# Ledger of designs, part 75: designed miniproteins, single chains, continued (3)

Each design is a single chain, and the fold is of that chain. pLDDT is the mean over its residues in the fold that is shown.

## One batch from the design tools (miniprotein)

Design m10764
Fold by ESMFold2-Fast:
Formats: sequence, C-alpha cells, structure tokens
Structure m10764 (fold): chain A 62 residues (1-62)
Amino acid sequence: SLEEFIKKLEERIKELEKEIERLKEELKKNPNKELELELQILEGMKALLEGMLSYAKKVMSK
C-alpha cells in the first residue's frame, strides 16, 4: 500500500541519517577524500529519498 511505502521511505531515511552520522564521526578521526566522497553520495541519496517522500505524501493527500 502507499501508506506502507511511505513508512518504508521514512525508515530508510532514518537509517541513512544514522549512517551519515557514523561516517561523519569516522571522517573526523581519519580525514580522507574517499570517505568525503562516500559522505557526499549518502547525503545526495538522503535528499533524493526526502524528495520521493514529499511527492508520495502529496499524492496520498489527494
């Protein structure tokens, strides 16, 4: 269902936020360009998922 899809998106965003925080802490201890790129990719993925969530909620409200 659309409600289940929205819940899964919200859960995935929360998991991704946790991963981003862990990677930021690791980057503080060991600054390197590879970890920085990984962080940028994860932040980009989060932005895309948040966009999908916003769109899904708009569709559900109609």
Scores: mean pLDDT 85

Design m10765
Fold by ESMFold2-Fast:
Structure m10765 (fold): chain A 110 residues (1-110)
Amino acid sequence: AAELAALRAEAEAGKVSTEVTVTAESETRLVIKIVSTFASAAAAEAYARYLELAAPILAALLEKHGVKVTSFKVTVDGTTVTVEIVLEGESVDHILEGLALAMTELQGYV
């Protein structure tokens, strides 16, 4: 929790922009692509580290709500961090509800 909070704070201080793309590949599969740009490579690396540490917690919370994480990729290119998450569930609506609940619960850990 303390390490995650510190990495997040460093990343947020250096964050310039974030673009989120949500694509339904099927009625039961959702792809979320997040592209974040930072003021420095150090801030980008801190964010990537935060995401790698938070990913297992988020995956466990999503599974609790019936949503499976089938892929989680974090790519760092200089000051840009690209996150691609593939989620599977009963329906797109179910995946979105599970994601909202998991994100709310994740705030308790970070």
Scores: mean pLDDT 80

Design m10766
Fold by ESMFold2-Fast:
Structure m10766 (fold): chain A 60 residues (1-60)
Amino acid sequence: SEAERLIEEGERYAKEGRYDEAVEAYERAAELYREAGDEKGALEAEINAGLVRIEKAVSK
């Protein structure tokens, strides 16, 4: 699915240190999961976006 592709993209961006792009990908995935009625998928994507924001904040 498109949402799953965005999760994979977000994971790749996060590994590359491209935190803003990773957050955007996870947030888009969460939106798509919500539209599909997958609240668990949406929550997991939102948690991943939050973790990336924390990683960015502790990185100089």
Scores: mean pLDDT 86

Design m10767
Fold by ESMFold2-Fast:
Structure m10767 (fold): chain A 81 residues (1-81)
Amino acid sequence: TRDELLKKAQEYLVKAGKEMYKFGKDTQKISQIADKGVQDLKNGKSSVKLLMKAADYAKKVGNKKAAKYLYKAADYVRKAI
C-alpha cells in the first residue's frame, strides 16, 4: 500500500541519517536533509528531488552507504506518489 511504501522510505531516511553522522563533518549538512525528509513524510509531504540531490552529494564525498539509502528512500517516495 501507499502507507507501506512511505514507511519504507522513512526507514531508509533514518538509516541514511545514521550513516551521515558516522561519516563526520563533510556530510553533516546533508544529514539535515535526511531529517527533513523524515519530517516531510510524517506531514504528508514529498521531496524526491531534494533526496536525490542529497544522495548525489553523499556519493561525491564518498559516503556510499548514505547515498544508497537516500536513493532507496527517494525511490519509495516516488512509488508512493
Scores: mean pLDDT 72

Design m10769
Fold by ESMFold2-Fast:
Parts: structure tokens; sequence; C-alpha cells
Structure m10769 (fold): chain A 80 residues (1-80)
């Protein structure tokens, strides 16, 4: 399920495996492109990888779905 893919991404992120975390979040979004949490988590992964332009776009996408997503709001405040 989408939630299982997000949970696997969260575990990979917790272990510092940013590439595996990215892949799981992207798989979740291929099933449910309106999942605000998966977009904000993907933005956070790109932020940790130093790709701030991609992180900004993904945080903005997350907020377009759920304006109350605290992770996306905080992430944008760290970039721009």
Amino acid sequence: TVQQLIDQGDRAYGMGDLQTARDYYQQALSIDPNNSRAWSNLGWVYYQMGDYDTARRYYQRSLSIDPNNDMARYGLSQID
C-alpha cells in the first residue's frame, strides 16, 4: 500500500539511506500523487542531498495538497 511504501521510506531515511528513501517515496507518489506527506518527505530527502531547488518544488507541491503540512512549511522557511 501507499502507507507501507512511505513507512519503508521513513525507515531508510532514519538509517541515512537517502537514495532508498527517495525511491520508496517516489513509488508511493506513483500510486497516489496527491499524498502531501510523501511530497514533503521527498522534499526533505532532496534538502538533505543539497538539492534545494528540487526540495523547494516538492515542498510547494506538498502545500498545494495540504496547506497545513508543517514539514513542508518548515522546509520552505529553511530555503526561501
Scores: mean pLDDT 88

Design m10770
Fold by ESMFold2-Fast:
Structure m10770 (fold): chain A 79 residues (1-79)
Amino acid sequence: NAEKALEYVRKALEALENGDIETAIEYLQKALEYAKKDPRVSKGTIEDIELALEAAQNGDVDTAIEYAKRAIKALEEEL
């Protein structure tokens, strides 16, 4: 389910880029749930997803996008 975490972070990034912050928050929450269930996902990657979620909840879309991109890159390297 690291694969599901990656899928949801990618969907969250698309939502953030489209200005759909509410949908992005939902996808980031799901990504975090799946990431925490898979021991292949590093603590650093989980932290990047958590920081993307926090930024999105605060309306800081640019910061949320940057952390989401970092999480995607890390997940692609970990899979």
Scores: mean pLDDT 85

Design m10771
Fold by ESMFold2-Fast:
Structure m10771 (fold): chain A 64 residues (1-64)
Amino acid sequence: SRADLSAAITDIINEARKMKEEGRPNEEIIREVEKRLRELQERFGLPPGSVENLLRGIRHMVES
């Protein structure tokens, strides 16, 4: 459902923020985020480019 997808994306973003607060390297955070977003793409049938768009936003967050 859309609610399940929204919750899953929120969980990924919150985990990325937590990893950043713990001082993990940006490249490690991005690698984990990409892996989880690809899993969501397969599970929910997200359109091409959705993972890349979400990953860009999260990359900007962790690199700021």
Scores: mean pLDDT 83

Design m10772
Fold by ESMFold2-Fast:
Structure m10772 (fold): chain A 56 residues (1-56)
Amino acid sequence: NEEFEKLYNEAMGVLLELERKGSPELPEKMKLLTEATRLGRQGKYEEAIELLKKII
């Protein structure tokens, strides 16, 4: 899924930046990424995309 891959890469960029800065938002956004990955594995790309948008 093109849209999922694009947003996944953008979300990863955001998470790397938060980790570098030691942001307190990192744990919650990591949890969102984990759930988005799980949904993507189940083919629930629409739900996964919405979670990725919450990270970005």
Scores: mean pLDDT 84

Design m10773
Fold by ESMFold2-Fast:
Parts: structure tokens; C-alpha cells; sequence
Structure m10773 (fold): chain A 55 residues (1-55)
């Protein structure tokens, strides 16, 4: 899976409210080196915003 594919899949999971899946994708992408620290931080910020919007 390319970095772009992982980012798209993580964003899709966030949009679907599947935050557990989104978190797993971020951790896996970081551990495998597919995602940069900046990409992980950006997606984590998007997830936090989505959680706040649903609260």
C-alpha cells in the first residue's frame, strides 16, 4: 500500500466514524515507515476534530 493509499483509507475511516481502524492505520503506517511523522500528526488532528464534532 502506498502512502497516498494509507492516507486515503485513514481519512475514509475517520469519515465513517471508525476511529479504532483509523488509529490502527496510523500506527501501522508510522511503524512501517510508509507515513511520515507530519502525515501521522495531520491525520491524528483530523481524527480529534471529527471526534469533537460528534461529541
Amino acid sequence: MSAEEVVEEARRAIEEGDFERAERLLVEGYVTGVLSEEQVAELAAEMRKAVAERA
Scores: mean pLDDT 80

Design m10774
Fold by ESMFold2-Fast:
Structure m10774 (fold): chain A 70 residues (1-70)
Amino acid sequence: AGQAAVDARAPEDVEIAKYGAKGMKWEEERLKERGEVLSPLEFATRMGEAAKKYIDGKKAGLSEEEIEKL
């Protein structure tokens, strides 16, 4: 089970994964606020970019607010 493997990871990897999920949630909320309807491919691309942005920002030591403004 994918969630049961948390104990096998470094604590920083767990936090990074949480930030990726947070980035995807933030982008989904913004798409909903804009009323944008995306194709499955466009949606997957935007979610991947949002996750990467938050993960990269977390690794760089940026706050969530700073990441959102990138």
Scores: mean pLDDT 72

Design m10775
Fold by ESMFold2-Fast:
Structure m10775 (fold): chain A 79 residues (1-79)
Amino acid sequence: SVVSKAVGLTLRAIGHLLDGNIKEALEDSEKLAELAEKNPDLIPLAISTLEKVIEAAKKAGDEELYKKAKEILEKLKSM
């Protein structure tokens, strides 16, 4: 189901953040954002997950990951 896929992506993204794997967390968050574009009920979950990736990228000084995560977040917020 879409819900089980969204939960799986969220848990995997958070797991990657706990391990310091910000790039992998962004990849899972991007897939979650793609699901949210087709399933608006998932937008709050996708936003929350992306905000965690943005914070981690900012703390790590990774400008490229920060910019990508922020761009995806702004697209979701405009919906």
Scores: mean pLDDT 89

Design m10776
Fold by ESMFold2-Fast:
Structure m10776 (fold): chain A 63 residues (1-63)
Amino acid sequence: SEKDKLIEEVEKEIEEAREKLKTLSGVNRLVGEAEIAGLEKALEEMKKAKTLEEAKEAYKKNT
């Protein structure tokens, strides 16, 4: 489904962000950690969403 594709894209975005975090330090690392936390919260809410529109709103709200 379109919702499952969007979830897969966000999971990949989180994985890429975690890899990038390994190269960051100081304030930039703190910002990166906050961004990943937002994406993880978005992903959790997207998985609970019943429709594609609810999943898109969950992503927008947490990013």
Scores: mean pLDDT 85

Design m10777
Fold by ESMFold2-Fast:
Structure m10777 (fold): chain A 63 residues (1-63)
Amino acid sequence: SAAALAEEAAILAAQAPALIAALRAAGAENAPLVAAVGLAAALAAWVGDEATAAALRAALAEV
């Protein structure tokens, strides 16, 4: 439903700054965190939040 999609998009947007901060602190050595950020970016793109997807992908490219 549109409401469920909006809720998922809001959760992803809210989580993105914390995931980016955690990734920058841990770096590429934390494979589960790198995978989690990659999945979050894919989910953000799927729900149509291209800004959040781009931010997460940019963070991944920096590690």
Scores: mean pLDDT 80

Design m10778
Fold by ESMFold2-Fast:
Structure m10778 (fold): chain A 100 residues (1-100)
Amino acid sequence: MEEALRLIDEAIQKAKEAIEAAKNGDFETVRKLLQEIADLLHRVGELVKDNLDIEVDVTIALIGAAVGLHLDRFDPEATIRLLENIIKTLERVKEKLEKL
């Protein structure tokens, strides 16, 4: 579980960096960070596959990252809201992992 917690902390940090990039209109950096978040969440999903409650929240965050990557146009406000929702979901995953 320590490895999953570390990966979640990395994903939260990348999402916060993506919010700052979005505020600056740097959508190339936002796309790069969303891809890195998705890659981290795939690794977390493998580590938590036997815990359905945590796996559901990881999947929700992963869908959020995938939606961001498939946006044809980046609206800064919508992008920031998406990233804030990803952070909120990942903080829930972290809380559940800490209780194991």
Scores: mean pLDDT 83

Design m10779
Fold by ESMFold2-Fast:
Structure m10779 (fold): chain A 61 residues (1-61)
Amino acid sequence: SRTEIYLKFAKEAMEKGVPFEEIAKMIREINALRDERGLTDEEFEAYAKQKLEELVEKLKS
């Protein structure tokens, strides 16, 4: 489910200390990209995981 992917992303981001505003912004960006690229749910989940890791690293710096 698409909703489950978003909830999982948000939960992991919150656990890593990412601010809610940044989480909401990233979810909007990855949702738009998914629709544009025609990603499957599996591909979308992998992409969201990669984007979360990139976001966490940027905020650590």
Scores: mean pLDDT 74

Design m10780
Fold by ESMFold2-Fast:
Formats: structure tokens, C-alpha cells, sequence
Structure m10780 (fold): chain A 103 residues (1-103)
């Protein structure tokens, strides 16, 4: 769980610049925020690391509230409705990472 989450989080942080995260969430989201989200996906809503930012806490909280399937659909809808191509691509890859980890 933790190792797979860290590998997925690393790939997203290396692929997308900080400015894309800031545009996507209104603030910088850290690698540890993504690890918290991904471990919560794999562990029935329970994050194995603590989110560091308010956006990270809100993402984990939303996942816990609506569940993994609805969270993936929300990410896909945000990607579809984004006018910024980099933000759209980011949310698509985030949804794909979560879908893979939810198996």
C-alpha cells in the first residue's frame, strides 16, 4: 500500500510542475498529500500518512465522504470541465492512478 502510493505520487509530482497543482487545487499540494490520498483509496478511506496542506485534507475528506467510485467520477468531471489543458491532463492522470490503486 504505502510503497505503491509513494511510487504513484512521485510520478505525478515529477510529471506536473507545482503551478499545475496550484491551479488545480488553489494551493500547492505536496507529494505527501498525494500519498495520504492514495493510501486512503487502498485502505478503505484511512490514510497511512497525514496530509500536510488544507487541500490535501479536503481531498482525503471528500474521498471518505463520497467513496472511491464517486471520487474517481468527480475527478473525471473536473478534468472534462477544465479550460486549462495541463489541469485537465493532471486530473485525468490522478483519476487513472486512483482507479489502478483501487484494484
Amino acid sequence: ALKEAEEKAKKLVEKFPKSVFEKAFGEEVTKNDLVALFTAVMNNGKALVEPETEAGKQLVGLLQEIGVENFIEWLREVAKNSSNPEVSEFFKELAEAIEELAK
Scores: mean pLDDT 84

Design m10781
Fold by ESMFold2-Fast:
Structure m10781 (fold): chain A 63 residues (1-63)
Amino acid sequence: SAAEQQRKQALLTEAARLKTEGGGLIAMGKVLEKIDPKKGAELKAKGEKLIAEAKALEAAAAA
């Protein structure tokens, strides 16, 4: 149905947003880790959490 396709597309759009944000935070965390290991690790962990959330949304869209 059109409603089901719209729902799946919305989940995939949000997943793409979270993957972009999470990937950016991981990249920033890696750079920051050189001067502030604790803050770098915190950014990497936050980014990894967003990537995991995105994968859950992708799985929901595939169901």
Scores: mean pLDDT 89

Design m10782
Fold by ESMFold2-Fast:
Structure m10782 (fold): chain A 86 residues (1-86)
Amino acid sequence: MELALNGDEWAALFLDGLGRYYYKQGKYEQAAIYYDISARGFEKLGNYKAAAESYRLAADAYEQLGNTVKAEEWRKKADEAEKKAS
């Protein structure tokens, strides 16, 4: 059970940073995982714009893996988050 929420935005930013780091290293599977966790963290905080961006980055990582089905799924998640940001 998750009980510590005091640094949620910083935690989401850290995880996004890790995703970007792994993406630059060509470790797209790890990048996708960290971007997904980060995006969900931003959604929990109501930061739908940051969530949409992290979902798009996860989609890009899945595309680099050749998983177009997952890439499209995550792009749809990004679009839905972006609609909530408005």
Scores: mean pLDDT 80

Design m10784
Fold by ESMFold2-Fast:
Structure m10784 (fold): chain A 70 residues (1-70)
Amino acid sequence: SIEEIIEELKKLTEEALKELEDNPELAKALEEEMKKLIEKMKTLSEEEAKELLEETKVLVDDVLAKVKAA
């Protein structure tokens, strides 16, 4: 269901925010972007929301990798 997909996105956000504990500006930007994605998911089909979740996981991993490299 879309509710389950949104719950996965919320969990992904919470885990990512813990990784950004020492970078409050980036953490704030991520939180704001994730709120937008949650609202967008409410307007999508379950299939589209699932695709967006998978794309978001890749983007979050890339951001966290860059922060760890800095």
Scores: mean pLDDT 80

Design m10785
Fold by ESMFold2-Fast:
Structure m10785 (fold): chain A 63 residues (1-63)
Amino acid sequence: EVIEVGAEVLAKESVEKAREEALKKAKEKAKKLGVSKILEEEVRETTIDGETIVSVLIKGELK
């Protein structure tokens, strides 16, 4: 029983801060959905029209 949970954050001042924020949000969502074990974390940065979006995807095992 594996699920995927994602979060995206627009980088306003710092891509590093956006990465931390996106990871925090994705992990919080995973926890609320009952993920007991994180199997994979993937971080992607996408720049569109000068705006950078950080996307985090977590694959987690449900209890």
Scores: mean pLDDT 80

Design m10786
Fold by ESMFold2-Fast:
Structure m10786 (fold): chain A 74 residues (1-74)
Amino acid sequence: MEELIEEAEKLEEEYLKNPSDELEAEILELNARIAELQGKLEAAELLRKAAEALRAGDREKAEEYLRKAVALGS
């Protein structure tokens, strides 16, 4: 799990330097794996759906899934 968190942090830093929807989607997929390992299965599914929406070019739908995932994680 710590390795996945470190990988996600490195991608987040890369995103700040060279932002792209693909990089953001990859970060969301890693966060979904972390959530799954923490037993947050519903949040993990929403994060994966957000990543899929970003890759499809649907930022509005991705934002909706992200908000739902954050609400479950609180």
Scores: mean pLDDT 78

Design m10787
Fold by ESMFold2-Fast:
Structure m10787 (fold): chain A 56 residues (1-56)
Amino acid sequence: MDPNLTEEEREVVRLLAEEGLTPDQVAKRLGISPERVRELVRRVIEKYGSVTEALK
């Protein structure tokens, strides 16, 4: 994966950090599993150190 967020990772970050949704709510909105949401969050944290840093 590139240092840049994928569209899927960007959507997850926005919903969690800007809208304050839970991983289960994000999964419902995106039509993916909660496990997939957790994996995407992990990738964002690996790239940027936190979900908040990814939004800067």
Scores: mean pLDDT 74

Design m10788
Fold by ESMFold2-Fast:
Structure m10788 (fold): chain A 78 residues (1-78)
Amino acid sequence: LSQQAVDLGRQAAQLARQAGDDQTAQRIEQAVQQTEQDPSDLQAAQQTGSLAAQAFLDVGDLEGYQRASQLVSQLQQQ
């Protein structure tokens, strides 16, 4: 699950940068770094997934939004 949060976060950060939202991209990249440093930190993984979901929604990537939202739900059940 933490690896999925990292992967989705990286994708969302790239999309945010392409959209010109460097501030959102930086926030997501910081959350990804925290999740990579401690993959057992489910709160960091949830934060990364939530930021990715919002970024996907903002750029209109509904498939990315669904994947990130599903991941956050799975992390909350642990």
Scores: mean pLDDT 81

Design m10789
Fold by ESMFold2-Fast:
Structure m10789 (fold): chain A 99 residues (1-99)
Amino acid sequence: MSKEELEAETLLALASMYLYLARQAVDKGDVDTAAEMLEKAIDTLEEAYKIASPELRKEVLRLAQEALDIAQRVVELDPGNEKAREALKRAQELVEKLS
């Protein structure tokens, strides 16, 4: 495994953790925390995408699709949440690039 692949895998694990925290926040009705964790997840996924191998890009796509699902739910709960709207847009763009 290259140093870049190890770094990409570490970023993917971190993104998964942020997405888990975002879902937990959504389930509690904490849309601000959900949007914050979602923003961190997407920032991390964008960084992972830049260094990911073709095989790891499939995992970036899977997590980006998960981020998209969470972002849609946060926007439905709070349509005025700017972080959630931006996260939705960024997740859509990342999915499009990987599809």
Scores: mean pLDDT 86

Design m10790
Fold by ESMFold2-Fast:
Structure m10790 (fold): chain A 92 residues (1-92)
Amino acid sequence: SSSLESMEKKMKEKMDAALAADTEEALNAAFSHISSLAQAAIRADPSLAPEVEKMIEKIIDEAKKKKPEWKETLDKYLELIKESIEYALKAE
């Protein structure tokens, strides 16, 4: 959908900017934003959870290809975002 495409673009732009900054602080900020966007979308429509998760997995996979040195950090944040998504699905 148009709204999911817009969200993917925004998440990707945030990730690319953080990779360009090449600091852990920038990556942490980008992941906080991505997690927040994902949680907001899922709270509005829980049926979007699989699509949102796949979108984030794709963005992280592309990021790891661009900056292999951040692989462990990116993998850690992907797991944290997945946990945040599960939490959003269970929360009222």
Scores: mean pLDDT 83

Design m10791
Fold by ESMFold2-Fast:
Structure m10791 (fold): chain A 69 residues (1-69)
Amino acid sequence: AAPSPVELKILRFLAENPDKKFTPEEIAKKLGISKSTVKKAMDRLVERGLIEKEKIGDKTYYRLPEKFP
């Protein structure tokens, strides 16, 4: 199935910021969506292989995949 409306909003935001990484809290603040909803949607996008997640210290960041060879 296609991504949900929340997942599409997140993908569009990341596409507008292709070289940046964001926490669920940062995305939630920018999109006006709850942190819990954003985190669940981002985890689903990672499971689908559409975005990547990276842990830096105590925070998890999400981004579009890095440039392929």
Scores: mean pLDDT 78

Design m10792
Fold by ESMFold2-Fast:
Order: sequence, then C-alpha cells, then structure tokens
Structure m10792 (fold): chain A 89 residues (1-89)
Amino acid sequence: SKAKELAEEALELARKALEGEVSPEEAARALVKASLALMDEAETKEQLLQAIGYALRAIGLEIDARLGADPRELAEEALELAEELLELA
C-alpha cells in the first residue's frame, strides 16, 4: 500500500536522523506524509482516528524541531512513531 511504502521511507529517515545523517525535521515530515496516507487508506472509524493521532504526533515533532528541541530526542521519538506506524500500514 502507499501508506506502507511511505511508512518504510519514514522509518529509514528516522534511523538516519538518529545517526545524525538527516535532520529530525525531515523524518517528522516523512511521518506526516505516511500518517496522511494511512488516513486515506483507513477502512474503519477506529483506523481513521488512530491515523489522525499519528499525524498529530508527527506534526508535533516537526514543530518541536523548528523550535529547537534536542535533535537526538526528536530522532528517538520519530523512530518509535515510524515503527508503530509501519505496524498499522
């Protein structure tokens, strides 16, 4: 599915962010895209609400990154979110 492909890309970016190879903002943006695709592919109200929750968490990470939060902590949160999102996709 599109959501699964985007979730796999987000996971790779989150891993690279943890190694300092990309910004956590880039990982967060990929997570937003994956979450939006998951919302589009939702077949139940419960799946849609879960996907909305992931999108809000991803947006929160992007905002925190722009406000100067610790890049390592953001990368760790992005990795956890990407792993959870991939399980649902």
Scores: mean pLDDT 87

Design m10793
Fold by ESMFold2-Fast:
Structure m10793 (fold): chain A 61 residues (1-61)
Amino acid sequence: GPVARRMAEALGLPVEEGEKRIREAVQKQLDYYKAQGKELTEVATGGFGTPTGTVPVSDFL
């Protein structure tokens, strides 16, 4: 999605590789929260070198 592309550009990665890595990271967070009995609907973007914020999980996929 558009957020994954922006993060890939911010990280200096090719868009294709960056989008894949971001999707894998988001999937790991979904799996972690599912194991805790919680739903992850938003993902923090600050850890990827973008301005601090949250966006819907759907924007990464």
Scores: mean pLDDT 65

Design m10794
Fold by ESMFold2-Fast:
Structure m10794 (fold): chain A 115 residues (1-115)
Amino acid sequence: MTKYTIKVKDKSGKIAELLKSQAEALKKINPDTEVKIEYEKTDSDTVEVEADSANAGLMALGAIQEAAERGEVKKVKIKVKTNDPEQAELLKRGAEALQKRYPDLEIELEVEFVD
């Protein structure tokens, strides 16, 4: 059984809704996967996301892309924990691709290496 936790702080709750939708879709195709989405409302225009794994971080980037396409997010801070340099590189490339595609989106990615 694979478990992921994503914590999201969002003024509108739209990122949390997108993540919950993605988690439900993933559970249908892989019932051994559990994704927990923790939502905290904030008065800040900055969306903050914390992911406990690189896979959870990639899910978060996907939700941010959907929100950016809809014009529903302007500033995002993403913190991801990983012990894998290749996963860290994938996350950085994903964030850079988002910034290039949506130049009005301010995206900050922090990768925390755990030994």
Scores: mean pLDDT 81

Design m10795
Fold by ESMFold2-Fast:
Structure m10795 (fold): chain A 80 residues (1-80)
Amino acid sequence: MTIAERLARALEDARAARDAIPELVARGVLSPATGEELRERLAALAARLEAAEPTQAALEELHKEAGELQAEAAAATPAP
């Protein structure tokens, strides 16, 4: 898999994750405030992925940001 293919997959994943947020809010998995924040951050990540040059450095930077977003989303999901 090339760096360009990995960036394209990450962009697709970020867009899919953003599009899933309204359903998670509707189901009560995320609060409306947390859902809106995550949606905005995923949209920003998608824009950065779309604009990114296909370099190893760009992939590593964006993977770190995606990992931070994933960790924050997991922490924001209410545990019982």
Scores: mean pLDDT 74

Design m10796
Fold by ESMFold2-Fast:
Structure m10796 (fold): chain A 97 residues (1-97)
Amino acid sequence: MKEEAKEELLKIVEKLIDKNPEISPMARGIIVAAIDYAIEKGDIETLKEILRNYIKASDEVIEKFIELVKAINQGDSPEKIKKLLEEFKRLVDKELE
């Protein structure tokens, strides 16, 4: 459950990375690994820095991402995590359009 939610979160984040043509395939791998590690550690400040400075995500996307990461790390209900994942995906899809 927690691992599946994290994997889905990373897949959505990869769509944001792929939107940025300045990010090389090697840099993409490093960024994904750094996000994965920061999620595991609950390092919110590092996550905000990566999404803002490297991925260049909007503030709304960053705020929803952090809310979702906190929910996953706190062991919130699967229903709440699924709702936050759907909201995050919707915000990302809107930013990609």
Scores: mean pLDDT 82

Design m10797
Fold by ESMFold2-Fast:
Structure m10797 (fold): chain A 83 residues (1-83)
Amino acid sequence: SAEEYLEKGKELFEKGELEEAKKYYEKAIELDPNYAEAWLNLGKVLAAMGELEEAIEYYEKAIELDPNYKEARWYLKEVKEAL
């Protein structure tokens, strides 16, 4: 399921396996394109990889899907201030 791919991605992210975490978040989004948390976590892994402009795009997608997503809004603000 999309949730199982999201959880596997989180485990890999915590282990520092950023490319593998990215692949699992992408699989979660392929199964559920409206999964705001998967878009947020894809943005977080891209930011960790130094891909700040792509991270911004995915944080914005998470906010578009859930306008009250405070965590996504916080990460968007932080990455824009770092850019």
Scores: mean pLDDT 89

Design m10798
Fold by ESMFold2-Fast:
Structure m10798 (fold): chain A 79 residues (1-79)
Amino acid sequence: LDELLAKAGEAGYAGDYEKAAELLEEALKVAPPEEKPRILSELGHVYKLLGDEEKAREYYEKALELDPSHEEARAFLEE
């Protein structure tokens, strides 16, 4: 998990948002339940940067389903 999250961060920093999304989706598959809201929110952010607002919204909604107090996801959806 930690290696996948680190690689996703590196890809995002390099501007490779498609690679970042791929790595975050892999991380989501192996993540324990307590980490899933964060990874889902990161996926929402990456898809927002890719211009895919529908997927961004879907991932942010999923993050809030698991953690209603998740700040970033809530801020995006409360628009």
Scores: mean pLDDT 75

Design m10799
Fold by ESMFold2-Fast:
Structure m10799 (fold): chain A 83 residues (1-83)
Amino acid sequence: THVYEAIEAAKAGDLEGAVAHLREARRQAVAEARRLGLPEEAIAALEAGADRAIEAARAGDVEGAIRAAQEGVARAAAAYEAA
């Protein structure tokens, strides 16, 4: 998965590769969520989480990037359950 590849790249010190993989993961997750008809609030949560993860990765904060991605997914799941 692109998220796994991003984590591995970041651990290896390849922050540019980590950011590239996170951007691709964001693109695929948003496209799939739209294809599946997830509510707009769930898609927005995925986008916000991915954007925070990318910024953390650029700063070299691997743990912050993982946390931001996990929070985005959790918020998206909550928005889906509320719909």
Scores: mean pLDDT 78

